# Designed miniproteins, single chains, continued (5): the designs that were tried, part 99

Each design is a single chain, and the fold is of that chain. pLDDT is the mean over its residues in the fold that is shown.

## One batch from the design tools (miniprotein)

Design m19665
Fold by ESMFold2-Fast:
Structure m19665 (fold): chain A 99 residues (1-99)
Amino acid sequence: MEEKKEEEKRRQEEEKRRKDEENLKKALELVDEAGRLLTQGAIKLKDGSQRDEGIALIQEGLILAAKANSLAYNTGKEYAEEVSKRIRDAVGKAFGLMA
């Protein structure tokens, strides 16, 4: 009876782990894409000639970052912290380019 409970637990844990890994991968991909958009937007804003495009790219990047954070938070607190830190770094780097 204990062996059956351990098998059911292992299957549920493996399914959860797969879901969590897939959600984390998606969140990290969204953060990477957000970072690219934020960087491109910051460069366009610094140039000044493409301000509207720069603002649009930054807005899109922030939306993707929020989506990544939400996905990570729904997966687990630990993943949410890592994703939030990476978002903060990406935002900081992008705004650093405008300095």
Scores: mean pLDDT 80

Design m19666
Fold by ESMFold2-Fast:
Structure m19666 (fold): chain A 61 residues (1-61)
Amino acid sequence: MTIQVTLDDGTVLELEVEPSDTLHEVIQKVYEKAGLEIETEPSLPTETVADIGDKLELKLA
């Protein structure tokens, strides 16, 4: 499925993910696509993309 991730500068990224992907995996994909390094582990539970829906807002760097 495709999700939309909003960056702190207002940029929206579309990612193709599986509903079984965790939020941690989604965040890793966002950082990789944006060319950023993961400096801080998010304090997110091991919830899947299906648990949070198709819209996710992140503050990145």
Scores: mean pLDDT 64

Design m19667
Fold by ESMFold2-Fast:
Structure m19667 (fold): chain A 105 residues (1-105)
Amino acid sequence: PLPETPVEMAEAAAEGNLKRGASEIETALWKALFLLLSGEEEEAKRVLVEVLGREDASPYELIAEAARELGFDEELVERIRRGDREAVAEALRLVSNRINKEINK
């Protein structure tokens, strides 16, 4: 069946990427970025709380922490932390490229 919501779309894509050998943290960051840009802020936060073990942060703070753990540029990490939607979109592009390289090995 085709996914009907951003949450269902993110879940299906994340499951597929993990089955093909994508990193758990990269897949979680991709899913959170996609959900946040789709307006699903609470679901984006939930995804990263599971991976990072923190419940006391905003979705932007959690995304910034995951991006830092993956070695993203510090300027980009700080822009994400401040709620820069263009930085969030750039991070989605970068993590998508990393996942594509991992699953095509």
Scores: mean pLDDT 79

Design m19668
Fold by ESMFold2-Fast:
Structure m19668 (fold): chain A 63 residues (1-63)
Amino acid sequence: MVSELSTLGILAAEYGFRGDEELEEIYRKATIELNEALKKNDEKKAKEILEKTKKEVEKLKRK
């Protein structure tokens, strides 16, 4: 799960660099929410955040 947090942060920075503000915002929010869930050792919430983020990204890519 620490690796997922790092991946989300990298994706937020990468999409921001590419000028994709919508994907940057989605990954940035996911990074913050996942970090808070991990601080509380809430594995269920961490998984829910990852699934929600994946669905939001897929929905946005379909336009």
Scores: mean pLDDT 77

Design m19669
Fold by ESMFold2-Fast:
Structure m19669 (fold): chain A 93 residues (1-93)
Amino acid sequence: DLEKKIKEKLERIEQAIEEGRLDLDEAGRRLFKLALEGVDSEELLEIAREDPRVAGMAFVLLSRDPETPREHLEEVARLAQEEGQRELAERLK
């Protein structure tokens, strides 16, 4: 039941971002709330895949949970690094 509720919240957040109803800041806040509710690392990874701009926040949240699968943490770290390199390149122009 709890896992189903969290998954439904995640799906609504992703849909709202896709429809342009949520900006990055609101998506980040909702991601943080889900992490505080003990959401599964796979669900946080899905959010980071849909919006790599929140990957850094997802990485910080997942790294605080010792039960996070290594593979999920590494995937989010890679997404965060790729986005960070892109932002840095834009600032150097």
Scores: mean pLDDT 66

Design m19670
Fold by ESMFold2-Fast:
Structure m19670 (fold): chain A 68 residues (1-68)
Amino acid sequence: MKEKIEKLKEELQAALDRVPPGARATAQEIADLLVKGAEKAYKEGNPEKSIELLEQGLAAVRAIAATG
């Protein structure tokens, strides 16, 4: 579980690096919100919810990169 969460965080950071400068602040805000939610879920004993939130963040950041 922790390894998968760490890998998703790395993938999210890589996706952020592909976002155009004009959209980077918005993408970073979304990523930060979902990472914070994921860390809270993990601390509350729900690693499945943590993974779900990180996957949602990754999808959102990738969509922003593709659009802008």
Scores: mean pLDDT 81

Design m19671
Fold by ESMFold2-Fast:
Structure m19671 (fold): chain A 93 residues (1-93)
Amino acid sequence: DLRELYREAALLLVRALEEGAAAVEEALALGREEVAREVEELVRRALEAYREAHRAAARGDLETARRHLEEAIRLAERLLELIRRWREALARE
């Protein structure tokens, strides 16, 4: 169901944006500019995928909208996993 996928993508993206913003601030405070840039890039790509899904849906292209929503979900999950792994690496040092 495209509506359920849209809601799932939106909720996951909001969470990814909030955790991403916090991770960027933390990374910059610790001098980890490369981590901050990688987080910002994944946020940008996830937002672009979500916007492309919205544009496709507005045109009635529901198949393309679904593919873009699935891509937004994948990118948001990658972002959250990157943040988790980075924080675990910091805890080990």
Scores: mean pLDDT 87

Design m19672
Fold by ESMFold2-Fast:
Formats: structure tokens, sequence, C-alpha cells
Structure m19672 (fold): chain A 69 residues (1-69)
């Protein structure tokens, strides 16, 4: 089932991102949204979109670390 695969993948990606962005609710919300979009792109076979979202997730983590510093 597509929804089940998407949710499992989104949960794994979200868990990893939340560990990196810390306790800021704004960054946590963005991390969850990016994880959900990335899971959907992977399930849809959209490699280009999945790659773009991976870059956005990396950027979000770097922004969260800059704010903390």
Amino acid sequence: EREARERRLAELVTENLLKEVGDDPEYQKKARELAEEAARAVIDGNVERATQLADEMKKLVEEAKKKKA
C-alpha cells in the first residue's frame, strides 16, 4: 500500500531530522513537512524531486545549527 510505505519512510526520515534540528518548533514543523514530501517523491519514483528535498533537509539542519550557535 502506497500510504503505508510513505508513512514508514516519512517516520524514519522525520526521526533523523528531528534529532538534528533540536527543539525549535518551527524547524521541527519544517523537518516533518520535508520528510513527508521526500517520502512521497521516493514512492512516486521522482528522483529529481527526492534529490532536491534531500538538499533542502540538509539546508534546514545547517540553518538550525547556525541559529543555535
Scores: mean pLDDT 75

Design m19673
Fold by ESMFold2-Fast:
Structure m19673 (fold): chain A 63 residues (1-63)
Amino acid sequence: SREEQLRIARVVGLILRAIGLLIDEGRDATPESILEEAERILRENNEPKETIERLVEEIRKLL
């Protein structure tokens, strides 16, 4: 569905952004580092705790 496609696109976008930031910092883009960086991005954007927990779990499933 369109809703599922948008959800997937949002999660993939977060993963790619996290990878880009890790590379720019000279760090390795490991699954653990990607997950930590994505959570940091969401916290810095003042996302609700429930949204952060949901998106982190979605990212974990793809890694």
Scores: mean pLDDT 84

Design m19674
Fold by ESMFold2-Fast:
Structure m19674 (fold): chain A 99 residues (1-99)
Amino acid sequence: MTIPKEKLELEIELALARMALSIARLALENGADGKEVAEEFRKLGERILERLREAGASEEALEEIRRAFEEAAEALERGDLEAFREAAERAVETMERAV
């Protein structure tokens, strides 16, 4: 079965988003500065949103994903791993629905 390029690109971006969330959590658990982790995470989030827009995600889905990434970044800044996990789960779920 041949996977369309657009679907493959979305699957790759989704996998990268999941990895970024896991890395951010692991960095914070190992004593990294939450503000520095949040700054790098925000940069990555903007890149993912651009790629999802190019892949045809709806503007509504992109806005929900952006909001979830912002909530995740805020949680990272204050070191709140539970709030980060919840925001991360919402971001992934919204991305999966956008595909």
Scores: mean pLDDT 74

Design m19675
Fold by ESMFold2-Fast:
Structure m19675 (fold): chain A 55 residues (1-55)
Amino acid sequence: SAQELQERLGLPPQLARAIYEAIEVLGVDPKTVAAVLQSAGLLTDDQAKKLVELL
């Protein structure tokens, strides 16, 4: 859930929700989401790694 991403990755609620919807609703690959957001500076290296491991 978006709440699990928020709690486990330490993300702002809006970012956690956007990530959840991209992956679980729109079917975007978690590795792609992690790579794009890490490159944009929205996720740390640790957050990107944990995102892929959770999903």
Scores: mean pLDDT 81

Design m19676
Fold by ESMFold2-Fast:
Structure m19676 (fold): chain A 90 residues (1-90)
Amino acid sequence: SEAAEEAARRALEAAESGDPRLAARAGSEAAGAASQPETDPEAGERAGRAALRAGLQAVRNAETPEEAALGAGAAIAGIGALEEARLKAA
């Protein structure tokens, strides 16, 4: 799915930016795109992994508890998206 693949690319770029708010936002968007019914399992897995990576980088670079919470939320959403993609592939 083009939307999930594009969101995955943006999340990975955001993860490398060092900006925790950008990484958390892009990660959450990638997790959302991964979880759409029309998203194929392979694209969903890529977007879920990108969301998890971006969320973890957001936590690592967080300077405030709020930034850490946003990153953790994106990482958790990424894990959920990965589980959904695995179930769709089964």
Scores: mean pLDDT 87

Design m19677
Fold by ESMFold2-Fast:
Structure m19677 (fold): chain A 90 residues (1-90)
Amino acid sequence: SPEEEQADRLALEAARALAEGDYERALELAREGLRLDPDNVLSLVTLGDALAKLGKLEEAKELYLKAAEIARRQGRPALADWLEEKAREL
């Protein structure tokens, strides 16, 4: 859908902001992506990464586990396993 495509674009922008160290912008963009598509795996992961950088480890863990569940339902078990391990390490 147009909303899912826009969520993917916002997730990529959020990931770029995260890579640049702009955690506040990464949070805003990832949250907007999730508003359009609540199950967007990249938005959930990027939001989790930004929250982890800000020390919000429990919130980050919940987001990684949600993203893992969605990735597994999408037939992406390697990604799901990686996200579950990422949550465990927090």
Scores: mean pLDDT 89

Design m19678
Fold by ESMFold2-Fast:
Structure m19678 (fold): chain A 66 residues (1-66)
Amino acid sequence: MTVLRARGASATGVTAAALILIGDGAVVEVEIGEETVIRAEGASREAGLAAADALRSGGGEVELEF
């Protein structure tokens, strides 16, 4: 399971990250708070890295766990 934790990410960045993971066939759960947490079951490593890049491009400080 891939877990992305993001602080300061834009709504556009979060949406882009979720769409990358969904497009990879993952089951995605998004929890929005002071920290945005995206959980993706069945995502590839490449999709997880691309989603992290989308969050960072949206201004987010991102921690990625596989």
Scores: mean pLDDT 83

Design m19679
Fold by ESMFold2-Fast:
Structure m19679 (fold): chain A 55 residues (1-55)
Amino acid sequence: SPEEKRAEMRRLVDELVKASREVQKAIDNGDEEKVKEYIKKMKELAERLRAVRAA
């Protein structure tokens, strides 16, 4: 339904914002591996958001 699609898109955006904050924390801590992992997570979330929007 359009309501379910909107809710899923909002959930994915909220997860992207959270992952972005984790990248900032990892940069501040000098944790290069954690930066890499959260950037990968953001790419996966962005791809899912594109797929949900296209459906």
Scores: mean pLDDT 88

Design m19680
Fold by ESMFold2-Fast:
Structure m19680 (fold): chain A 55 residues (1-55)
Amino acid sequence: SPEFQALLDRLRAAVDAGAPEAEHVRLIQEILDSGLPEEEVNALLAAYDAAVRAR
């Protein structure tokens, strides 16, 4: 979905930029509050974990 892609792009950009912890917390909260299907929410959370671990 466009919303899924937008959140994924924002998430990757924030991790790559070394955004503050407060911004990461806000992004995770937006993902949880997004109303996206459970599969898409889980995919975003997995992508976040993978991006953080890759660094």
Scores: mean pLDDT 82

Design m19681
Fold by ESMFold2-Fast:
Structure m19681 (fold): chain A 108 residues (1-108)
Amino acid sequence: AAAAVTFDFEIRTVEGDRAAGEGKGAGTSGANTGSLKGEGVGSTGVGELLLFIREAFDVFNAALAAGASASVRFEAPEAGATLEGKVSATAPGVLASVDITVHLDAPP
């Protein structure tokens, strides 16, 4: 395998407070929950990773507009390296998180 990318994003609100606009997913309707999930394998590379991150930030920006705060740390991956990043946003009644994992293998 050349590369694998796994990306999960989740937004939740507590006590019915409205968060961002929407994270669409089949999530169980309950407390304004939404999720975004993406996976890439093979020759996915950095391009696919950036796409996943952009989609997550789109939802994150909406959450931040609702008064949440977020922090992110991200480093460029290298061949034969693994990259793991976590992004979370919290505010009274709002919780959002995203986990990213990238595994790169040496080319054949």
Scores: mean pLDDT 38

Design m19682
Fold by ESMFold2-Fast:
Structure m19682 (fold): chain A 78 residues (1-78)
Amino acid sequence: MSVEEAREKVEEAREYAEEVAEKLKSPTLQRLLLREAERLTEEAMEAIRKGDSEKAVELAEQLKRAAENAARADEETQ
């Protein structure tokens, strides 16, 4: 996988997490997801800087799962 492809995956995951956060009804879940997005994006960018594209993609997938889990938890709270 190229560094450019890894960057695109990280960007997509960050945008997806931000969109999900905006739709969350729970302020607590929104805050937690936004913090996780910041943390995982920083870690993924660091991995890209070190040439570890695979790790960057893994972190992007973790962020997508965190967003999905937050959305599911938000629905169950209703």
Scores: mean pLDDT 83

Design m19683
Fold by ESMFold2-Fast:
Structure m19683 (fold): chain A 108 residues (1-108)
Amino acid sequence: MVVLTQPKSVTAKVGDKVVINTVASRDVGTALSWYQKKPGEPLKLLISNTTTRAPGVSDRFSGSGAGTVHQLTISNVQKEDSATYYAMDNSTSPPVFGEGTKLTVVDK
């Protein structure tokens, strides 16, 4: 079974560049997606196929990586970006999610 390891939490200031890394226990190629979860909202797709931004997603979000190491980059991070971010391996059935990274954005 593939395991996606993510940092448990990240704290950033408004305007910072945030990078959330995931490390897969095996090569997942480009079949990696990123999701955002906010309390009271459904799980939102941000990035599919490593680099493809989903429709309606801010251009501040980008994905990169190859093989076992992939990253989600949030440029000019905003207060509303405070959420849990999940990597997902889409090469397996059922899909495998990482444990999630809680992002906290502060003004100071």
Scores: mean pLDDT 85

Design m19684
Fold by ESMFold2-Fast:
Order: sequence, then structure tokens, then C-alpha cells
Structure m19684 (fold): chain A 65 residues (1-65)
Amino acid sequence: AEEYTRKARELAAQGKLEEALEQAKKAIELDPEYAEAWEELGNILELMGKHEEAKEYYEKAEKLR
């Protein structure tokens, strides 16, 4: 889970937002309790301009902490 979350962050930094989303989703698929993966999914959606969707995933991450 952590490795996929890190990969998602690196891809997002490169502007590869669609690939970043795929990696973040894989992290959640492996460990749905890993709050950082949900937070990273939110961060990627913010970068894509999808602020409402990002908010939902940030709330999910917060509940897991």
C-alpha cells in the first residue's frame, strides 16, 4: 500500500494525474485502512480541479486516523 501511495505522489508531481490515480486506487485496494492512500487520492483530485470529490476522500482519510 505505502509503495503505491508513494508512486502516486511521484506521478502527480510529474503531472501524470491519471496514472497517479491508478496507483492510489491500487494502494486502497491492497489496504483500505491506509489513511495516507485516501489522502493522496484527494490530493490528486484537487490537482485535477475535482474539489468536491477530493473533499470526500479527505473525510475518509480523517476517519481512518
Scores: mean pLDDT 79

Design m19685
Fold by ESMFold2-Fast:
Structure m19685 (fold): chain A 63 residues (1-63)
Amino acid sequence: MMEEARERVREYTEKAVEAARKGDLETAKKYLQKAASAAQELPDEEAERLIREGARRVGEALK
């Protein structure tokens, strides 16, 4: 269901942000990719928005 996809996107994005805060770029990228895969079950507009937000948060966490 789309609700499970939204939860997976959120969880993977949070894991990516956490990895980025630790300086683990490889793990952050892997989790962002998992979030993108889960987002494919969502409407394209929503999926793109969530993934863009996740990538931005990961970038901010790396600073």
Scores: mean pLDDT 81

Design m19686
Fold by ESMFold2-Fast:
Structure m19686 (fold): chain A 66 residues (1-66)
Amino acid sequence: SEEELQREVDVALAEIMAAIARNLAKQGKVDEAIEFLKNGIERFKDSPEAVKILEETLKELEKLKA
């Protein structure tokens, strides 16, 4: 179904965004990476699985600032 395909696409995009954010953090751009993930969470707020991926990654990157 289109709903199932959209779910798979949203998850794949969230995983790509998480990878981009981790790469930004490795470059020392931790604040930029966090902001990028927060924007992603807002974009995918109606996609629970995508949000979970982004929130988990955000939590890990926020620990790098402590």
Scores: mean pLDDT 87

Design m19688
Fold by ESMFold2-Fast:
Structure m19688 (fold): chain A 65 residues (1-65)
Amino acid sequence: GKRILVVGGDNEESAEKAAELAKEKFGADSVIKLVGASGEEGLEKAKEISKETGAEVGVANGTGF
């Protein structure tokens, strides 16, 4: 099935770094970046996407969440 990752960071650079690492390490089909979001917000977003798409969804961060 499709794999999606939600990644966060305190700023754009941190979120982008987390997204790049997540794609490389986990082979995700799609990555959604959240800047300045809490870990709880990221987890809630991941749950919504998983329910809507049926995909496997994970959460990761670079410097925040």
Scores: mean pLDDT 68

Design m19689
Fold by ESMFold2-Fast:
Structure m19689 (fold): chain A 57 residues (1-57)
Amino acid sequence: SELAKELEEAIDEFGEGVAKGEDPEEILKRLLEKLKDPVVKELVKGLAEAEELLRKL
């Protein structure tokens, strides 16, 4: 459940940054520096990839 908390916090921070008009790539870099668990890092990368795909649609 610690992984779930870290992931939820990362998702919230990403969403808040996007809502404020920050560049998603810059938010992602900041999150990857804060995140300690490699599994959470891979999940956050997957979210950024999914958002890039949605942006192209």
Scores: mean pLDDT 74

Design m19690
Fold by ESMFold2-Fast:
Structure m19690 (fold): chain A 72 residues (1-72)
Amino acid sequence: MAEEYRKKGEEAEKAGDYKKAGDYYALAGEILKGEGRLEEAAEMYRKAAEMYEKAGDEKRAAELREKAERLA
């Protein structure tokens, strides 16, 4: 369920594991998109992008920002 991955993302973010947090937020976004919950999916993609940016993965961050913009 998307909520479980969102919680795992928050826990990873709090632990400073930004790559893992980005992975979990991105997974939550994909599940929410599949459920038709597009605004919440866009929010998760934006959070994932922020986490990847903090992890130094600018390419992955840009990909997730683009995904979020297409849903907004």
Scores: mean pLDDT 86

Design m19691
Fold by ESMFold2-Fast:
Structure m19691 (fold): chain A 70 residues (1-70)
Amino acid sequence: NATAWNNLGVALASQGRLDEAESAYRRAIALAPKDPSLATAYNNLGLVLQAQGRLGEAAGPYLEANHLRQ
């Protein structure tokens, strides 16, 4: 489920496995892209992209996280 993929992404990111964390967060989003509970997955994806120096790519996920929290 989407929550399991988000939790996997958190664990991978905490280990510095940023590419794998990104894949896990994107999988969570793909399963339920407009679910408000996935605001956390979008925000976490933005953080991982920033940690990789991909600042332009982080903007979209952050915006979507904000929209889903409304």
Scores: mean pLDDT 81

Design m19692
Fold by ESMFold2-Fast:
Structure m19692 (fold): chain A 83 residues (1-83)
Amino acid sequence: APLATKEEHDDYLEITAADAAGAPVASQLAYEAFKKGYKKPIKIRLNAAGLTVAAARQFADLIEQAAKETGKKISEITVEKVA
């Protein structure tokens, strides 16, 4: 199975990672989408049990960098625990 998956919906882009190994891949997919000027909200679903504090911070830093470079607002990204 892939470490992270990407699915486009009519009103948002969904990126899912079920474990800690998928978190860097999910972060990279979000960063690339923002850098390319993706206009819809990005919803990122990460399994909280698989996230370390370091991984969560690294993800936040990458998203802040992407928002700064593209003029996007961080509020367009939602991070949720995958049940």
Scores: mean pLDDT 66

Design m19693
Fold by ESMFold2-Fast:
Structure m19693 (fold): chain A 63 residues (1-63)
Amino acid sequence: MKEAEELYERGKKKLEEGDLQGAQEEIARLVLLARELEAQGKEEEAKKVFKMASELAHKFNDA
């Protein structure tokens, strides 16, 4: 969770700064983390991290 929160906050900051490429990188890292959690059987945690990635991607498309 801590790692996902740090990635999410970095992604938000990158979007606010207009660093679309950096924001896309942080979104990709969130997706990778979610897949790792899913592979570990941590389905609820993976779901939360996927939602964080989705929220950033939504904001990225509107930027």
Scores: mean pLDDT 81

Design m19694
Fold by ESMFold2-Fast:
Structure m19694 (fold): chain A 81 residues (1-81)
Amino acid sequence: MIEEAKELVEKALEAAKAGDLEKLKEYMKKIYELYSKASEEEQLEIRKLIAEMLDEIAETENGEKALELFQEVGNEFQEEK
């Protein structure tokens, strides 16, 4: 679980730096899927990984678009049944 989340966060960050917003959205969706299935302790660790990723994305030239996309994906998962 946590190793998969770390890999996805790394890939999402690389996609954001490359401007590949479609891949970024794909990895963000997978991160949210892992989060929804994770234990309380794993969710805490995943939240820390996401926070670190968002801080790094904000420093990139694509940061604004990437952060908007992250919020969009998060909103989609909040509506999940």
Scores: mean pLDDT 74

Design m19695
Fold by ESMFold2-Fast:
Structure m19695 (fold): chain A 84 residues (1-84)
Amino acid sequence: ATQQELDDGIVAIQMGVAKLLASKGKLEEAAELLEKTIERYPDSPLTADVYAELGEVYEKLGKYEEAEEYKKKALELDPSSPAA
């Protein structure tokens, strides 16, 4: 396994954990985990999906300005992002 393969695996796991946290109403914890994931793994091909999930979490928190910014970043990295 390469470092990229390991990093992508970690990003995927952290996204799964964040989605679970969000489903339990732990939206602030989900947002913090996703933000740390982007900080640690900015070059991951999954980064667009992480930004999309951050947008959804911030929208659920009622932070619509932050949600819009994260959704825009997801679109810039991957125009096919589910947050589009």
Scores: mean pLDDT 79

Design m19697
Fold by ESMFold2-Fast:
Structure m19697 (fold): chain A 70 residues (1-70)
Amino acid sequence: MSEEEKEKLLNAAIEAVKNKDLAAVQAGVKEMKELLSDEELREILEKVLEVAKKYDPEIAKFLEEELKKL
């Protein structure tokens, strides 16, 4: 996957977090698991988690649990 495509996925996930849309975040993570390596997924999820900690603790908890599975 290109860096531009990864940035688009990251930005879409951040927007879902800012909207407090857990369902959209869950769907995005599922799609990313199919498209990305575990290492690339970890990098993106860590960046999304930093935003989630500021906006929605429930989404942050979900992302922390997903990162622990990697």
Scores: mean pLDDT 83

Design m19698
Fold by ESMFold2-Fast:
Structure m19698 (fold): chain A 86 residues (1-86)
Amino acid sequence: SLREEAERLLEEARELLEEIKALAEKNPDNEEIKKLLLEAEELVGLMEIIYGVGKVVGEVDETDLEKLKKLVEELKKLLEKAKKLV
């Protein structure tokens, strides 16, 4: 179902965020990684809002899924940038 796919995307996003958090914790003096972490937290927050609205109206649609997929891709880019800084 579209809801189950959205839940998988949000779970993937949370896993990516935890990886960025781990890099930031291991590199506490690296301000660039801290900035990437803040950006990642904002993206995950937006994804949670999109998913939450879908749940309230009783349906997550294909437009919501495309937005969530793009946000996961942006999170993957932030993680790759963070990995290059260590």
Scores: mean pLDDT 84

Design m19699
Fold by ESMFold2-Fast:
Structure m19699 (fold): chain A 81 residues (1-81)
Amino acid sequence: MVEEHTEKAVEAVRAGDLEAALEHLRKAVEAAREAGDLAAAREAVLRAAEAAVESLDLPEELREAAREEIRRRRERLEAEK
């Protein structure tokens, strides 16, 4: 299930386990593609990216820029629904 794999990817990112995060994200994207739900695939990527921005020791300016870019992509995704 796309949502289950997305949640596991987010949890793995927060735990610092990037290998597990990438594996779960790949499974979420594959499941969404098989279901023909590209919006769900994009949502999975955005959620993992949000978790990475919050968990990584990024410079504040870069964190803010990444958060704003993720927000813009999420707004565009919602507009496509």
Scores: mean pLDDT 76

Design m19700
Fold by ESMFold2-Fast:
Structure m19700 (fold): chain A 70 residues (1-70)
Amino acid sequence: EEEELEREKRSLELARDIVNKLIDGFIETAKEKGYEEIAERIEKAVREQNFDELAKLIDELVRKMFEESK
């Protein structure tokens, strides 16, 4: 028995589920708000495993959503 390994395994499974749901949520939100180009670029970044680009696109989407809340 190794409690640290069991914790890490459970955390990784939960983290993957959360990350996948968050990415899907961002794509859906971008499409709903009319940012189809950003949504397509996020999907491409995920497909290409370009996490740096993914982070930049999510930041851009959040910024645009914040501006619209004005």
Scores: mean pLDDT 73

Design m19701
Fold by ESMFold2-Fast:
Structure m19701 (fold): chain A 67 residues (1-67)
Amino acid sequence: MLEDVLADPKGRKIVDAARELFKEKGYANTTIADIAKKAGVSVASVYRHFPSKDALLLAAGLAEQRS
């Protein structure tokens, strides 16, 4: 559930970083490595929370609508 990811501070940092980078650089020009670096986590940690960049886009859109 989204709540499982948002309850983990690392998951929230990843979603926030993805949202900011998608707005700054666009979806196509943003990589998982860029998101990991901005969130202060490893690439493996990003993939542990989100299986794909598309999953991150969905989570970032839902997070923006909620707050």
Scores: mean pLDDT 74

